# Ledger of designs, part 88: designed miniproteins, single chains, continued (5)

Each design is a single chain, and the fold is of that chain. pLDDT is the mean over its residues in the fold that is shown.

## One batch from the design tools (miniprotein)

Design m19051
Fold by ESMFold2-Fast:
Structure m19051 (fold): chain A 88 residues (1-88)
Amino acid sequence: SEEQIEINTKELVEKYGLSEEDARLIVKARLLLQQEKFDELKKVFSPEDIERLIEALKKMIDYLKEQGAEPSVIEELKEFIEKLKEIR
């Protein structure tokens, strides 16, 4: 729902210091992954949006490394980046 997208967007902005635009891209992309609609990412996101999304995820990884996050969390985000690179 749009309401849930806005809630999740605010959480990413507050936790990771991302822009609202970058946070929304991450939330929408994650929803498509959860629905196994990964092929729809190419239809919904421009190549520029995909590059922005990859850079935003890299910023999240850097933040999580500084916070001493579990390696498995970092690896999940890296896998997400690799999947995004494949659909460029």
Scores: mean pLDDT 80

Design m19052
Fold by ESMFold2-Fast:
Structure m19052 (fold): chain A 100 residues (1-100)
Amino acid sequence: SAAMAEALARAELKISQLEGWINYLKKLLEQYKDNPEAVSVIEKAIKDLEEYLKQARELLGQLRAATTVADADRVNAEIDSLYEKAVKLLEEYIKKLHEL
């Protein structure tokens, strides 16, 4: 269905954005390599976002395998929840880095 195609496209976009943020943080890690406090903050952010990315990829697999609207809606809600948690966490880590 068009709704399923849209849901998959949105989920794939969110996963792509998570990958982009992890790559951005890895570049920041190189920039701040001589600041141990900044390195610690960035490494924790990378670790936490990589865990969310792993979970999001597993959920994307479940979304692709969904045979009912109810299952697809449930998986989409879980992906949305993980994405919101990842955004919130990234914002908190960026704030901590800015306060150093």
Scores: mean pLDDT 87

Design m19053
Fold by ESMFold2-Fast:
Structure m19053 (fold): chain A 100 residues (1-100)
Amino acid sequence: SAREEIEKLLKEAEKILEELKKTTDPKKAEELARELLKVIGKIVRLAEKKLSKEEAKKTYERILELAEEALEKAKSLNLTDTAEELEHAIKVIKDRIDNL
């Protein structure tokens, strides 16, 4: 089901975030942040097409928290371009929550 696929992707995103949080290597952090953004993009597409507005909102709130934690890590490592990509994703997610 779409709900099961989204939960699997959310678990994948959480694992990527934990790996991101423990790395001190800027190149590895950039790769992990981009991988996280790709997984978030898949979750957004599935939620928009397959979930009710209420379920989509809860899903968006969960990925928003993941993106915000990733942004904090990117800023701590001075990854300016990666931080800008994450800030853009956060804005898009917030706009989707507000316009459901």
Scores: mean pLDDT 90

Design m19054
Fold by ESMFold2-Fast:
Structure m19054 (fold): chain A 85 residues (1-85)
Amino acid sequence: KVKELLERALELLDEAEEKYKDDPEKSLEIGVLAGLVGIVLGILNIMEKNGKPIDEESLQRIARLLAERARELGLDEVAEVLEEA
């Protein structure tokens, strides 16, 4: 389920933030990606609460776009989780 992969990616991004704590540029880039994942999860939760769930194909497409950004940042473990979508 794509939602579970997004939640796992957010967990890994939190770990990455701690790893790159002393690199302000990398930390900012990781923070932006984590923010985007958080926004997607927030929207998904609101849509589900209102009985309008987002279809899995659309979620997979979003997850793949986020995975591409994670690859660009060298966050290979995050990208691999999101690519599973």
Scores: mean pLDDT 82

Design m19055
Fold by ESMFold2-Fast:
Structure m19055 (fold): chain A 58 residues (1-58)
Amino acid sequence: SAKEEEADKILAKTIIDSLIEKYGYATPEMIYDLLTNKWKLSEQVAKRLVEIAKEILE
């Protein structure tokens, strides 16, 4: 739904900003690793959020 898409975009932006604040940069690989290994999200959810993050990083 549109609300879920907006929530995913906000979450992706928040993750990117957090990584830049902590490390000075953010990559799709760092985001995927954080989502799967630290946050324990499913591969399907992590891949979806990484695709949104790639659009923001362009």
Scores: mean pLDDT 84

Design m19056
Fold by ESMFold2-Fast:
Structure m19056 (fold): chain A 61 residues (1-61)
Amino acid sequence: DLERAGRAVGLYIDGEVSAREAGEMLGVSPAAVRAGARALIETGSLEAGARAVLEAKRRGV
């Protein structure tokens, strides 16, 4: 889960996929992907980005 979430957030940040496409890869909303991207930008950590996606999913985002 963490590795897959990190890869999807990384692809989104790199412009390889849209937030919708990254969300489809993970079974989460585009809002959850954007939350992960925000955490990655704020911390510089892919792990923090991945954790933020999973946290948003857990909160029903």
Scores: mean pLDDT 82

Design m19057
Fold by ESMFold2-Fast:
Structure m19057 (fold): chain A 70 residues (1-70)
Amino acid sequence: SGLEEMVKFIVEGNPELSEEELEKRIENVITVAVRLDGSARGWSDEEIAAEIAARVKEAREILRKLLEQR
């Protein structure tokens, strides 16, 4: 999925960053992307917040697995 590719790209591009710093960058990228897409689609603030939370949760699980393979 595009989410896994995005997380992998951020991890591989930033070998100096801690897990906490990587989580913050990933969350920011997801937040901006979902806000832009959701606004364009006419989603409510509640729908945007729920989608951000769901994608951030999935991305954090992907990040943990990738860091175990470092």
Scores: mean pLDDT 86

Design m19058
Fold by ESMFold2-Fast:
Structure m19058 (fold): chain A 89 residues (1-89)
Amino acid sequence: MVTLAELANAMLRQDEEKLREILAEIIKTYGIDQLSDEEKAVIALSLYRYLGNLTGLELEDPEYQRRVRRLIAEAFGLSPEQLERVVAA
């Protein structure tokens, strides 16, 4: 289990560099880069939902929510639109 508390703390502090580093470690550790784009999108959505519940991201401004989604999508090798489509579904 990755220390998601550290990831959540970086997100709350809006430390985009630290957030990117932690996401890259998660992807490498679990071999997520070997998966299909559809599988990556499901995992990215699950992580986004988990972080949202843990940090109260839904109470943050919409611009910051979009930046977090973009960072997660980019880390997973997805377009932001692919993640937004899955979130909206």
Scores: mean pLDDT 71

Design m19059
Fold by ESMFold2-Fast:
Structure m19059 (fold): chain A 78 residues (1-78)
Amino acid sequence: DKERAEEIKKLLEELLSLPEEEQEKLAKQSGTTREALVNAARRAIEGIDKYGELRLSDFPSIEELIALAKAIKLVKEK
């Protein structure tokens, strides 16, 4: 679904535009570090741009996948 991929991309771009302190708080709430969360978000945006969908299975760990999913949900609910 193209509309869903664009929606997720907007949420990821919003996450990356947050101040460092807010990114650290979001990462902690999602069970990860800011560095891992930002890297996962950039990877997800690249995947959406290249494939038209979020390819979560390409992430190196299940913990990174879960953390990114939690962070996206938190950004959407904000």
Scores: mean pLDDT 75

Design m19060
Fold by ESMFold2-Fast:
Structure m19060 (fold): chain A 81 residues (1-81)
Amino acid sequence: MKLSLEEIYENFKKEVDALLADPSVSREEQVRAALALTEEAARELSKEDAEKFIKKATEYLREKGLMTPEMEERLKKVLEE
């Protein structure tokens, strides 16, 4: 299916918010799931839109306190491709 940058980003935020609202998910699992959601969303976009998405997602994840050094390094590599 073809999804726009805006649709991918809205779905991403919804999924991250759901992870944060789930009391059964540990902080470590939230971080891992947020990273996976970010990588999966970026794969559905064109290179240009993926770069824009990763920047927006990184800012959102920092705001939510989910950014780790490992996640930051992995997302930086996606931007370099």
Scores: mean pLDDT 77

Design m19061
Fold by ESMFold2-Fast:
Structure m19061 (fold): chain A 64 residues (1-64)
Amino acid sequence: MLEVAREVGEKLREIGRKVDEALERARREVGEEVARMRAAGAPGEEISALMQEALKRELRRLMG
């Protein structure tokens, strides 16, 4: 019984790591662009739109 619960927990933890990696990629991908926009004095609404677009793209990947 303990073995089965441990296996399920390990699989969930592994899936969690993959999801975290995907989110990390999205952050890195827009991070450079956000830094440029911020340095150029772009409005916060434009920066928010860029971040939201990246998040939507990653969510679409996860949902297939």
Scores: mean pLDDT 73

Design m19062
Fold by ESMFold2-Fast:
Structure m19062 (fold): chain A 86 residues (1-86)
Amino acid sequence: MPKLSPELSKLLLEIGVNLGMIRIMRWIAEKLGEEEKAKQLQEIADELDKLYAEARKAAEAGDLKKVEELKKKAEELFKEAQKILK
């Protein structure tokens, strides 16, 4: 397999961090008894998980532009998650 460039590795890491943060946000909402917020955060986490799998495949193929597009979508999903938690 071709080795990931530093740029691809960084973009992929940033997407993964956003996914992890949303999962923590869902757990917090669940522990606070905010069931509707927890459900909405889980739906966003599921969407971002699918996007992260796609980003991994694109990164392994060396498709920098595709990974950059998926990172932008991940950032939009993360902003939506932040609005729900507030």
Scores: mean pLDDT 84

Design m19063
Fold by ESMFold2-Fast:
Structure m19063 (fold): chain A 95 residues (1-95)
Amino acid sequence: VDSQIQNVQQQTQNVQQVTDNANQNVNGSISTQQDVTTQYIQQGNNSTQAINNAMTSSPPSSFPQVTSLSNTTTNNMGAGSDAISNGIGQASTND
């Protein structure tokens, strides 16, 4: 009888530990996404302005900027999602 109660307690501790690890991965991914996004926005904006100034008949400058931001965000979201999936996946596959 006591052995079953002890087993449940151990499983509860394991779930809590995995949850904490997953939360750390989420926070780390968010911080990395924000930093990289900011840097790439600045680089993309500088390049886009140079191109737009050379081609005044081009589409609105906001379109290239939006596309660059979207691509950067999508790529960083992929990396963040992978980190989150690793943390959660281990929790799901662990009995």
Scores: mean pLDDT 56

Design m19064
Fold by ESMFold2-Fast:
Structure m19064 (fold): chain A 102 residues (1-102)
Amino acid sequence: SAAYEAIEAELKADPELLAAVEKRFSGADTKESVLEKQIEILKEALKKTEDPEERERLKKQIEALEKLKEKGDPSSLSEEEQKYVLESPLRAVEIVLEELKA
């Protein structure tokens, strides 16, 4: 919750940053398109990431999201895969914020 609260506070303080983040996620009008947008953001981050531990985390998050998209049912995921899916929206926003501040 602390990471989420920090991001929310930052976006509330900067309307231009909020608009840029919203634009990066624009066109995600369905559950499937939201998953596709998160997968795209995580895959682009993976291409730029050199840290082995962060690369493995990104790979696991991408794999879990792709499996959810293919199966359409969260019950088809392991408990660990479900955790990666739940972490993915916040991670995608963090990545977008890092890109916008670069």
Scores: mean pLDDT 80

Design m19065
Fold by ESMFold2-Fast:
Structure m19065 (fold): chain A 89 residues (1-89)
Amino acid sequence: DLDEEVEELLKKPEEELQEELRELAEKLGMSEEVVKNVLSMSKRSQAEFIIGARRALASTDEREQVVYLTAGLLRAIGSEIDERIAEEK
């Protein structure tokens, strides 16, 4: 359950999430610019990205890896939009 995995990550301090995100990004060969952008997002958006990155790293199929990484990034962006909308209410 992706939602349950995100909620488990949200129980951790943000610093721990950021450390895992940097480590996953290094293993996946992600650009420093993308990493900085995700690290500037909300804690929930960072958690959403981490779940996608974890699944990408666990995948042996290159297509599946790209799909999980892309899905994680899109979920992070979507969560960031939702957070900004909530702040205006």
Scores: mean pLDDT 79

Design m19066
Fold by ESMFold2-Fast:
Structure m19066 (fold): chain A 79 residues (1-79)
Amino acid sequence: SFEREKILGMAMLLAAKGHLFIAEKFLSREEYEEFEKRLDRLEEKLRNSRTSEEIRKVMEEIRRLMKELDERIEKRLRE
């Protein structure tokens, strides 16, 4: 259902925010602020979503953001 998908999307968003918080030590201040702003925009998009399709698109953007975050952390850990 739409409501369950929205709850799942919110859970993914909260997981991404938690991941960013833990990742803070591996990011520059500018990178951290950029990811924080992107997550804030995704939260707004998710809250304003009216269809399951819109929610799925936001969830895909969250997954992409988390992948980018993981790639930056991995790069820092290899240095």
Scores: mean pLDDT 86

Design m19067
Fold by ESMFold2-Fast:
Structure m19067 (fold): chain A 103 residues (1-103)
Amino acid sequence: SLAEEILADPELKARLEAGLRDLIANGSPETQAMARELLALLRDPSKLEEAQAFISELQELAARALAKLKAGEEPTPRELAALAVMDVINEARRAHAQARVQA
Protein backbone atom coordinates (compact mmCIF):
# COMPACT_ATOMS: atom_id res chain seq x y z
CA SER A 1 0.00 0.00 0.00
CA LEU A 2 0.99 3.68 -0.27
CA ALA A 3 1.13 3.92 3.54
CA GLU A 4 3.55 0.96 3.72
CA GLU A 5 5.72 2.53 0.96
CA ILE A 6 5.86 5.86 2.83
CA LEU A 7 6.53 4.34 6.28
CA ALA A 8 9.22 1.97 4.91
CA ASP A 9 11.18 4.88 3.34
CA PRO A 10 12.37 7.59 5.79
CA GLU A 11 13.44 9.97 2.97
CA LEU A 12 10.07 9.69 1.19
CA LYS A 13 8.32 10.15 4.56
CA ALA A 14 10.38 13.30 5.28
CA ARG A 15 9.55 14.78 1.83
CA LEU A 16 5.84 14.07 2.37
CA GLU A 17 5.89 15.55 5.91
CA ALA A 18 7.45 18.75 4.50
CA GLY A 19 4.70 19.02 1.86
CA LEU A 20 1.99 18.36 4.47
CA ARG A 21 3.45 21.12 6.69
CA ASP A 22 3.21 23.53 3.73
CA LEU A 23 -0.50 22.59 3.34
CA ILE A 24 -1.03 23.16 7.09
CA ALA A 25 0.53 26.65 6.73
CA ASN A 26 -1.15 27.73 3.47
CA GLY A 27 -4.14 25.49 2.68
CA SER A 28 -7.89 25.86 3.15
CA PRO A 29 -9.30 24.93 6.60
CA GLU A 30 -10.42 21.53 5.22
CA THR A 31 -7.00 20.92 3.61
CA GLN A 32 -5.22 21.91 6.84
CA ALA A 33 -7.38 19.47 8.86
CA MET A 34 -6.72 16.56 6.45
CA ALA A 35 -2.98 17.34 6.29
CA ARG A 36 -2.74 17.42 10.12
CA GLU A 37 -4.59 14.08 10.41
CA LEU A 38 -2.33 12.37 7.84
CA LEU A 39 0.82 13.84 9.45
CA ALA A 40 -0.27 12.50 12.88
CA LEU A 41 -0.92 9.01 11.42
CA LEU A 42 2.47 8.96 9.63
CA ARG A 43 4.22 10.01 12.86
CA ASP A 44 3.01 6.82 14.62
CA PRO A 45 4.24 3.51 13.09
CA SER A 46 1.62 1.62 15.18
CA LYS A 47 -1.11 3.42 13.14
CA LEU A 48 -0.24 1.74 9.81
CA GLU A 49 -3.75 0.28 9.30
CA GLU A 50 -5.37 3.65 10.13
CA ALA A 51 -2.95 5.41 7.71
CA GLN A 52 -3.80 2.86 4.98
CA ALA A 53 -7.55 3.43 5.50
CA PHE A 54 -7.13 7.24 5.52
CA ILE A 55 -4.97 7.30 2.35
CA SER A 56 -7.51 5.01 0.60
CA GLU A 57 -10.28 7.48 1.54
CA LEU A 58 -8.14 10.40 0.26
CA GLN A 59 -7.58 8.57 -3.06
CA GLU A 60 -11.34 7.97 -3.48
CA LEU A 61 -12.24 11.58 -2.61
CA ALA A 62 -9.53 12.95 -4.95
CA ALA A 63 -10.79 10.69 -7.79
CA ARG A 64 -14.32 12.05 -7.23
CA ALA A 65 -12.99 15.64 -7.29
CA LEU A 66 -11.23 15.02 -10.62
CA ALA A 67 -14.31 13.30 -12.13
CA LYS A 68 -16.53 16.23 -11.11
CA LEU A 69 -14.08 18.82 -12.52
CA LYS A 70 -13.98 16.95 -15.86
CA ALA A 71 -17.82 16.87 -15.89
CA GLY A 72 -18.05 20.63 -15.16
CA GLU A 73 -19.45 19.95 -11.66
CA GLU A 74 -18.23 21.61 -8.44
CA PRO A 75 -16.40 19.24 -6.04
CA THR A 76 -17.16 19.51 -2.31
CA PRO A 77 -14.61 21.29 -0.09
CA ARG A 78 -13.69 17.88 1.38
CA GLU A 79 -13.10 16.38 -2.10
CA LEU A 80 -10.93 19.41 -3.08
CA ALA A 81 -8.97 19.09 0.19
CA ALA A 82 -8.33 15.39 -0.52
CA LEU A 83 -7.16 16.28 -4.05
CA ALA A 84 -4.68 18.83 -2.59
CA VAL A 85 -3.32 16.25 -0.09
CA MET A 86 -3.00 13.58 -2.82
CA ASP A 87 -1.17 16.11 -5.04
CA VAL A 88 1.36 16.57 -2.19
CA ILE A 89 1.75 12.77 -1.82
CA ASN A 90 2.21 12.33 -5.59
CA GLU A 91 4.74 15.20 -5.78
CA ALA A 92 6.76 13.76 -2.85
CA ARG A 93 6.82 10.36 -4.62
CA ARG A 94 7.88 11.94 -7.96
CA ALA A 95 10.64 14.04 -6.33
CA HIS A 96 11.89 11.00 -4.39
CA ALA A 97 11.92 8.78 -7.51
CA GLN A 98 13.74 11.49 -9.51
CA ALA A 99 16.40 11.86 -6.79
CA ARG A 100 16.97 8.08 -6.76
CA VAL A 101 17.31 7.92 -10.59
CA GLN A 102 20.00 10.66 -10.43
CA ALA A 103 21.91 8.83 -7.66
Scores: mean pLDDT 86

Design m19068
Fold by ESMFold2-Fast:
Structure m19068 (fold): chain A 83 residues (1-83)
Amino acid sequence: EKEEAIEEARRALELEDEKESLRRFGEAAERVAELSNLPPSEAAAKASAANILVVAAVNSEDEEVSRASKEAALRLVEEMAEA
């Protein structure tokens, strides 16, 4: 279910362990991509972009940049689900 996968992605972003957060978010984003109605190449590109944003958030010392990157990553996952 797309909603369950989106919730998994959201919960992953709340984890204190950065490595576990990245792993779980990546798994959830891939699941949403598989469940999406987008062409496989577009779904893969959006999932990849979302993962890059989470990596940027984890590596950022700026809390505003970190929050904005996480929000953008989750928005890409939601966009894949809505297609």
Scores: mean pLDDT 82

Design m19069
Fold by ESMFold2-Fast:
Structure m19069 (fold): chain A 97 residues (1-97)
Amino acid sequence: MKLSDEEIEFLKALLEALEKMGVLTPDEIAGLRESIETKELNLKPLVRALMNAINAGVSVDELAELVVEASGGKYSLETARLNVRSLVTFAKNLLGE
């Protein structure tokens, strides 16, 4: 499925946040970045990485703050928090958690 430019920019900011947290290997980051740039993303590896961060004790609020920083302030903290929570809910449903 083709992602919108807004969805692509949010996913890039989320990937940068996860990279700063150290929850992804360099190879995983490179693969996800390439997938995002093609605008055809298999979300399963990304949502798995997100859930690994949450299960390691990273909070939704901490990720939202890092997404705001990674986006250069394009997203409000409230918008980033809502989007991260939506992805966590989606990830739990997709992964059966």
Scores: mean pLDDT 74

Design m19070
Fold by ESMFold2-Fast:
Structure m19070 (fold): chain A 66 residues (1-66)
Amino acid sequence: MKEKLIEEGLKYTVKAAKAALDGNFDEARRYADKAVELFEQAGETELAENVRKAVDQVIADVKAAA
């Protein structure tokens, strides 16, 4: 069911953001990749692209602040 894929993708998106804020960049990328996979399976290509960019931006901002 498409809705379930989107729900799971959002859960992984939140995990990715938390990992990135904690400085766990490898974990953040793994969770982001899983979220993107789930959104792509749901046919939500724009949402997948937006999540990838958002997580990359958080990682970049955290690295710049260190």
Scores: mean pLDDT 84

Design m19071
Fold by ESMFold2-Fast:
Structure m19071 (fold): chain A 70 residues (1-70)
Amino acid sequence: SKSTAERIIEEIKKGIEDQLKRLKDAGFSEEQIKTFKEKVEEIIKKIEENPDISDDEIQELLAKLVEEVN
């Protein structure tokens, strides 16, 4: 059975694929998209290393990431 953390990570990965498509359609460069992917991987690693992280904290990290690329 998948852990709660693994399930959250899968949901993040699914949401990120949609977000990457939107960034590409909006005319973001390949370099900007690559930077966004790298930052997402860092967030996933933080979640894996910190199983007590709240959904609210995860949502804030993702929101800040979107703001930095915009």
Scores: mean pLDDT 73

Design m19072
Fold by ESMFold2-Fast:
Formats: sequence, C-alpha cells, structure tokens
Structure m19072 (fold): chain A 83 residues (1-83)
Amino acid sequence: SKLEKLEEAIKKFDELFKKYGIDISNPFDALLGFSRLSPEERKKFLEEMKKLMKEYGIDAKDIFDAISAYWKLRKEYYELKKK
C-alpha cells in the first residue's frame, strides 16, 4: 500500500518533469531544465507541482523544495523496497 503510493507519486512527478522537458536524473540537471523554461512555463510547472505535492501531503514553495521532495520520495521508496 505505502510502496504502491510512493511508486504512483514518483511516476506522476516523472511524468510532470517529462511534460516540461526537465531532466530529473540529478538535481543539478533538473534545476537547469527548469531555468530554461519561459516565465509563463515556470509558473504553470510550479502550479502543477504544488497541486501534485499537496495530493501527497507535501508543501513546496519553489523548485528547490520540489526537487528535494522528489529525491526524498525516491529514497523512501528504495529503502522500503529493500525489506
């Protein structure tokens, strides 16, 4: 149940980053991809990201919070999978 919810959350985040052409393979590339968006695209991306994070009980104010939350979810997923 918890593992399935984490997989779903990660998949939705991956799909959102892909929609905006942001490479999430590492935090630096993710930030760089975000910085290449137009101001309007950044606004739309952050609105979608905040909505998605709220769905999973996460408060994110900016791209740094979003990237940090994503990697925290991945870490939790892999730790649960190791059991």
Scores: mean pLDDT 78

Design m19073
Fold by ESMFold2-Fast:
Structure m19073 (fold): chain A 69 residues (1-69)
Amino acid sequence: SSVDNNAILVEAALKIEGADKKEQEKIIEETAKKLGIDKSTVKKEIDTILTVIKQGRAAGEENRRRREA
């Protein structure tokens, strides 16, 4: 299902965040096998999700920090 696919992609993106190059490759391969799609598609989807997560997280943390201070 689309919900399960999105959950798997988000989990993979979070695991890639902070992982070294070798670990990132393994995560992408595992995710591609789980979803039945090619690695290049998984990499693009994860990269998009990771960018959104990083930007949203940084902005949210900064805003909350300023508001609470």
Scores: mean pLDDT 75

Design m19074
Fold by ESMFold2-Fast:
Parts: sequence; C-alpha cells; structure tokens
Structure m19074 (fold): chain A 82 residues (1-82)
Amino acid sequence: AVRDALTELAQAVIDGDEEAVNAAKQRLTDILVEAGLSPEEAQQIADNALKAVKAAVERGITDPQEIVDAIPEIARELAKEL
C-alpha cells in the first residue's frame, strides 16, 4: 500500500539511513507504477513525497504516521515557494 511505503520512507529519513531512503523511494515508485502511473509520474510523486517527509522531520515531527498525515499540507506549502 502507498501509506506503508510512505511510512517506511518517513522512518528511513528519521533514522538518517540513505540506503533505506533510496529503497523506500524505489518501493513507492514501483507501487505507483503498478497502480497505473507512468514511471515519470511515479518518480515525480516519490521525489515530492521525500521532500515533504524531510520538511516534516526538520519541523520536529518524529512519529512516522504523523509525518505521512502531514505530507499533503507540507507539499502545498512547498509548492508555494518560488
């Protein structure tokens, strides 16, 4: 499930594990492609999800589930930066 992959991504970012971050990002991309997205669209979504997760961790959110729940709002805020 997408939520499980996002939770794994959030945990990997919290742990500072670059290999785990890359693995979770790839898993998210694979799930999105299996769901019918193009590889390019899946990669863009995975990149944006990683950016939002990193922003959540920098804001002091330490629970992976809270990070996942914060992704939509953080992504909207990041989209406003020019």
Scores: mean pLDDT 81

Design m19075
Fold by ESMFold2-Fast:
Structure m19075 (fold): chain A 60 residues (1-60)
Amino acid sequence: EKEKIKKELEFYEKQLDIVREMLDAYRAAGRPEEVISALERQMDLLEKNIKTFKEKFEKY
């Protein structure tokens, strides 16, 4: 169970890195504000998920 939480945490951290790279690329390409905002929301959600899994990992 603890190992599963750790594996999910690593997955979310990798996804966060991908979204950050996409944000940088999309900003440089002049993508619509709507698309940038969607990626920013995705990044915020991933950061919240990472925090939640870290808290679960510490309790377990």
Scores: mean pLDDT 79

Design m19076
Fold by ESMFold2-Fast:
Structure m19076 (fold): chain A 80 residues (1-80)
Amino acid sequence: SPLFEKLKDELVGELEKIKEDAVKNNLSEDEFLKKMKKVYDKFKNRATSLNIPPLQQAKLGFVFLAETTDGLIALRKKKK
């Protein structure tokens, strides 16, 4: 749905910003994970209140996992 796509795009944007800021500022993995999880929980709660179907909500979870994994890889590479 258009509402779901907008919500997903907003989530991606916010997660990517946290990832970029974390890499730039050498944030700890623990602090990075806390910030990512907080944003994901906010969007998950919003998706539930908007009655987004469960399989589409699962896609938000996959976005969160992919962005978090990429951020961890980038943080570890920067410590070289």
Scores: mean pLDDT 86

Design m19077
Fold by ESMFold2-Fast:
Structure m19077 (fold): chain A 100 residues (1-100)
Amino acid sequence: MAPYQPVPTADREAVLAHIDRAIEAAKKIPDPEKQQRVLEHFRRAKEAVERGDYRAAAEHASQAIVALSSLPKLTPADWEAIQHAADAAVGAREMERAAA
């Protein structure tokens, strides 16, 4: 709402929105094993946000990025998921710092 606020906005709903977009992108990953591992990390990140554990949320989102980056060939779906996961990890870290 305020034009001087940094983006992404560090609030719970913004972090959840980034995770949901990452999940949607991850569903397009053609490798079913990679898709399953990445989706598991995002589900754990979402559950962490829902319980207010932003440290765990940032960690799970970061682990999803590592899983997405583990193969030498990245698909457009992998890159889209990495982008949204990075936004979620940043937002979650900002929420953790605000709580500390």
Scores: mean pLDDT 77

Design m19078
Fold by ESMFold2-Fast:
Structure m19078 (fold): chain A 102 residues (1-102)
Amino acid sequence: SMTLAQFEAELDKILADTFAKMRAAETNAQKVAYAQAALDEMLKVFKKAIEENPSEREAYVAMLDRKVAQIVEFMRIMGVADSDIQALVDHFVKKLREVLKE
């Protein structure tokens, strides 16, 4: 099963790829699209991780929260509008709640 360390490594890989794409992006719309794709991919990895580790859910949620905070901070550094960041976070929270109900 996926360990917490393996989960962190998978999220860090998504972050590294996404940050490179956002730095190369020509428009704020492209930066937002890359951030959205990263958040969606992180949720897929997270869903698999908690299904494999149902007794340790809290540790995986805490790891996901830290990595999402890194994307949010990077979006601010890259000059993404606060309203676009808020919309992405709201959408992510909605999807996370759906995953946690299962």
Scores: mean pLDDT 89

Design m19079
Fold by ESMFold2-Fast:
Structure m19079 (fold): chain A 84 residues (1-84)
Amino acid sequence: MSTVSATVTLTTPAGSVTLTVSGTPAQAAAELRKALDTLLAKATGSVAAALQNARDSAVPLIETATGAETLVLLGAVGAELNQL
């Protein structure tokens, strides 16, 4: 099984959450979903829509990704949300 170890900070107008991941891509996806749900509880309007889109698109991709792909995908989600 591919494994990853990473720390990623998601920064949005609704706040920020830091993910610390150590384990499989499936575990990384679960931590990302948890972080996105935490931000969604505080988000409204377009920020909430963007967070829902990230959850619905990025989380399934990470669940099936390799370790290297998981790091790239987590970085891409962080960069995308930082633009909000």
Scores: mean pLDDT 80

Design m19080
Fold by ESMFold2-Fast:
Structure m19080 (fold): chain A 73 residues (1-73)
Amino acid sequence: METTVLTGENGAAGSAAKFAQAFFPAVTVTVEGDNTATLTGPPGVATEAANLAVAAFPKVTAESYPSGAKVSG
């Protein structure tokens, strides 16, 4: 599994993650507080979902972690 962390204020990270999940249903979304959302999915899919999220939500940033790496957020 691959993990990508989205960061954005005022619920933007959660909204961006849910938007991306609509196009990538294999991705699991976990919203952590108001500013952070985690996308988890098959290798490459979580990264593509995160790229879509940041393209649609310009105040959101994304950080990708290799399979098995520890996620910070």
Scores: mean pLDDT 75

Design m19081
Fold by ESMFold2-Fast:
Structure m19081 (fold): chain A 64 residues (1-64)
Amino acid sequence: SMIEERTYELAKEAVKKYGLPEEYIEEIHNLALGLYESGLVDESQLKPVADMFAYLFKKELESL
């Protein structure tokens, strides 16, 4: 679907922005899409949600 494709592109952009390994693309995509499909976030929130997950994963990797 268009939402799945858009969410995947947002996950790719977030991973690139925070310098995460490529394996995080699928993880962030699944998390953001899951929240959307569950009705917890709307389409306009997908970008900040993907960015938030990328930021949190980056901080966790740097803190461990």
Scores: mean pLDDT 87

Design m19082
Fold by ESMFold2-Fast:
Structure m19082 (fold): chain A 63 residues (1-63)
Amino acid sequence: SGVEVAKKLIEEAIEQLKKNPDADPRELARRVGEKLIELGFSEDFARTVEALVEHELRKLKEK
């Protein structure tokens, strides 16, 4: 399901930020959104997940 795919991509983005703390949350979030579109999900779904990823990554960076 799209929810399961999104969860895995969110977890991957968090791991990428943990390995590189200087990574831009917006850029990591954008890559997740682009990958969801490539996998055939709607633009609305991809944008929603992208916003969620950016929010979670910024929280992880204590911003």
Scores: mean pLDDT 81

Design m19083
Fold by ESMFold2-Fast:
Structure m19083 (fold): chain A 81 residues (1-81)
Amino acid sequence: SVADVAGLQVVEITAVAASEADKQRVITILESLGLELLEEDTMTVKARGLFPASRRSLVEQAFEAIKKYSERAELTIRPAA
């Protein structure tokens, strides 16, 4: 519906992993959400996806899990165009 499109949010997550093992855990969580990996460096992972506002709690729960395996993590949520 038009309301569903208007409720779409761009979700971006950037994480600096605590270790290589934790980096793989972060990637697994991001992939389980269906996020597109944009950047994968030595310890840094960046991913992006489109989510309905109704799935915000799912995204926030996943981000809490990502923080457990990260020295630094950032979540940005903004309206889609």
Scores: mean pLDDT 79

Design m19084
Fold by ESMFold2-Fast:
Structure m19084 (fold): chain A 83 residues (1-83)
Amino acid sequence: ELDELEEKAKELLEEIEKHYKEIVEEYMKENPGSGKEYMEKVWERVLEESPYPELVKIIVEGHKNATDEEKQEEMLKKLKELI
């Protein structure tokens, strides 16, 4: 039961990350820039245009306060709650 939820969460996370990266890459290509304020605008666009805005929000929040490993664990826990 938990194993099935973990597999579904991982698959969904991979799909979200793929769409997330596409949105970021597209925005950065159209609107070149750098710095903290610029990255905040990038994240706002990702949240707005993502088909999974709630899940992307979790990913973005993880980015701010965690290492890659901690982020992965926290996102997986939150994704399990949403699935």
Scores: mean pLDDT 64

Design m19085
Fold by ESMFold2-Fast:
Structure m19085 (fold): chain A 96 residues (1-96)
Amino acid sequence: MEVIDLSKLTPEQKEKVKKFEEELEKVAEEVKELAEKEGLSEEEARELFLKKLAEVLKKLGVSEDLIEKLVEAYRNRASPEEIAAVANEVAKDLIK
């Protein structure tokens, strides 16, 4: 299975991946807290997560085309394999 091998990344690429993971964790925590506090439906929580995820990826310099593909994969309830494939493309763009 082809996962990005962190041991082969430059220090700068490793920092980009680490920063993305930290931001993604913050987004997941924030959406979870808001969903619990505001009583959001699963669909409302998902849309909020996707909106915040897109904002993080755009801020980190990922192309809008790849962000759109990832968001659509989640909205269309794509298979875990399809989501992983798009996420891998996003990660490659992030470290470029």
Scores: mean pLDDT 76

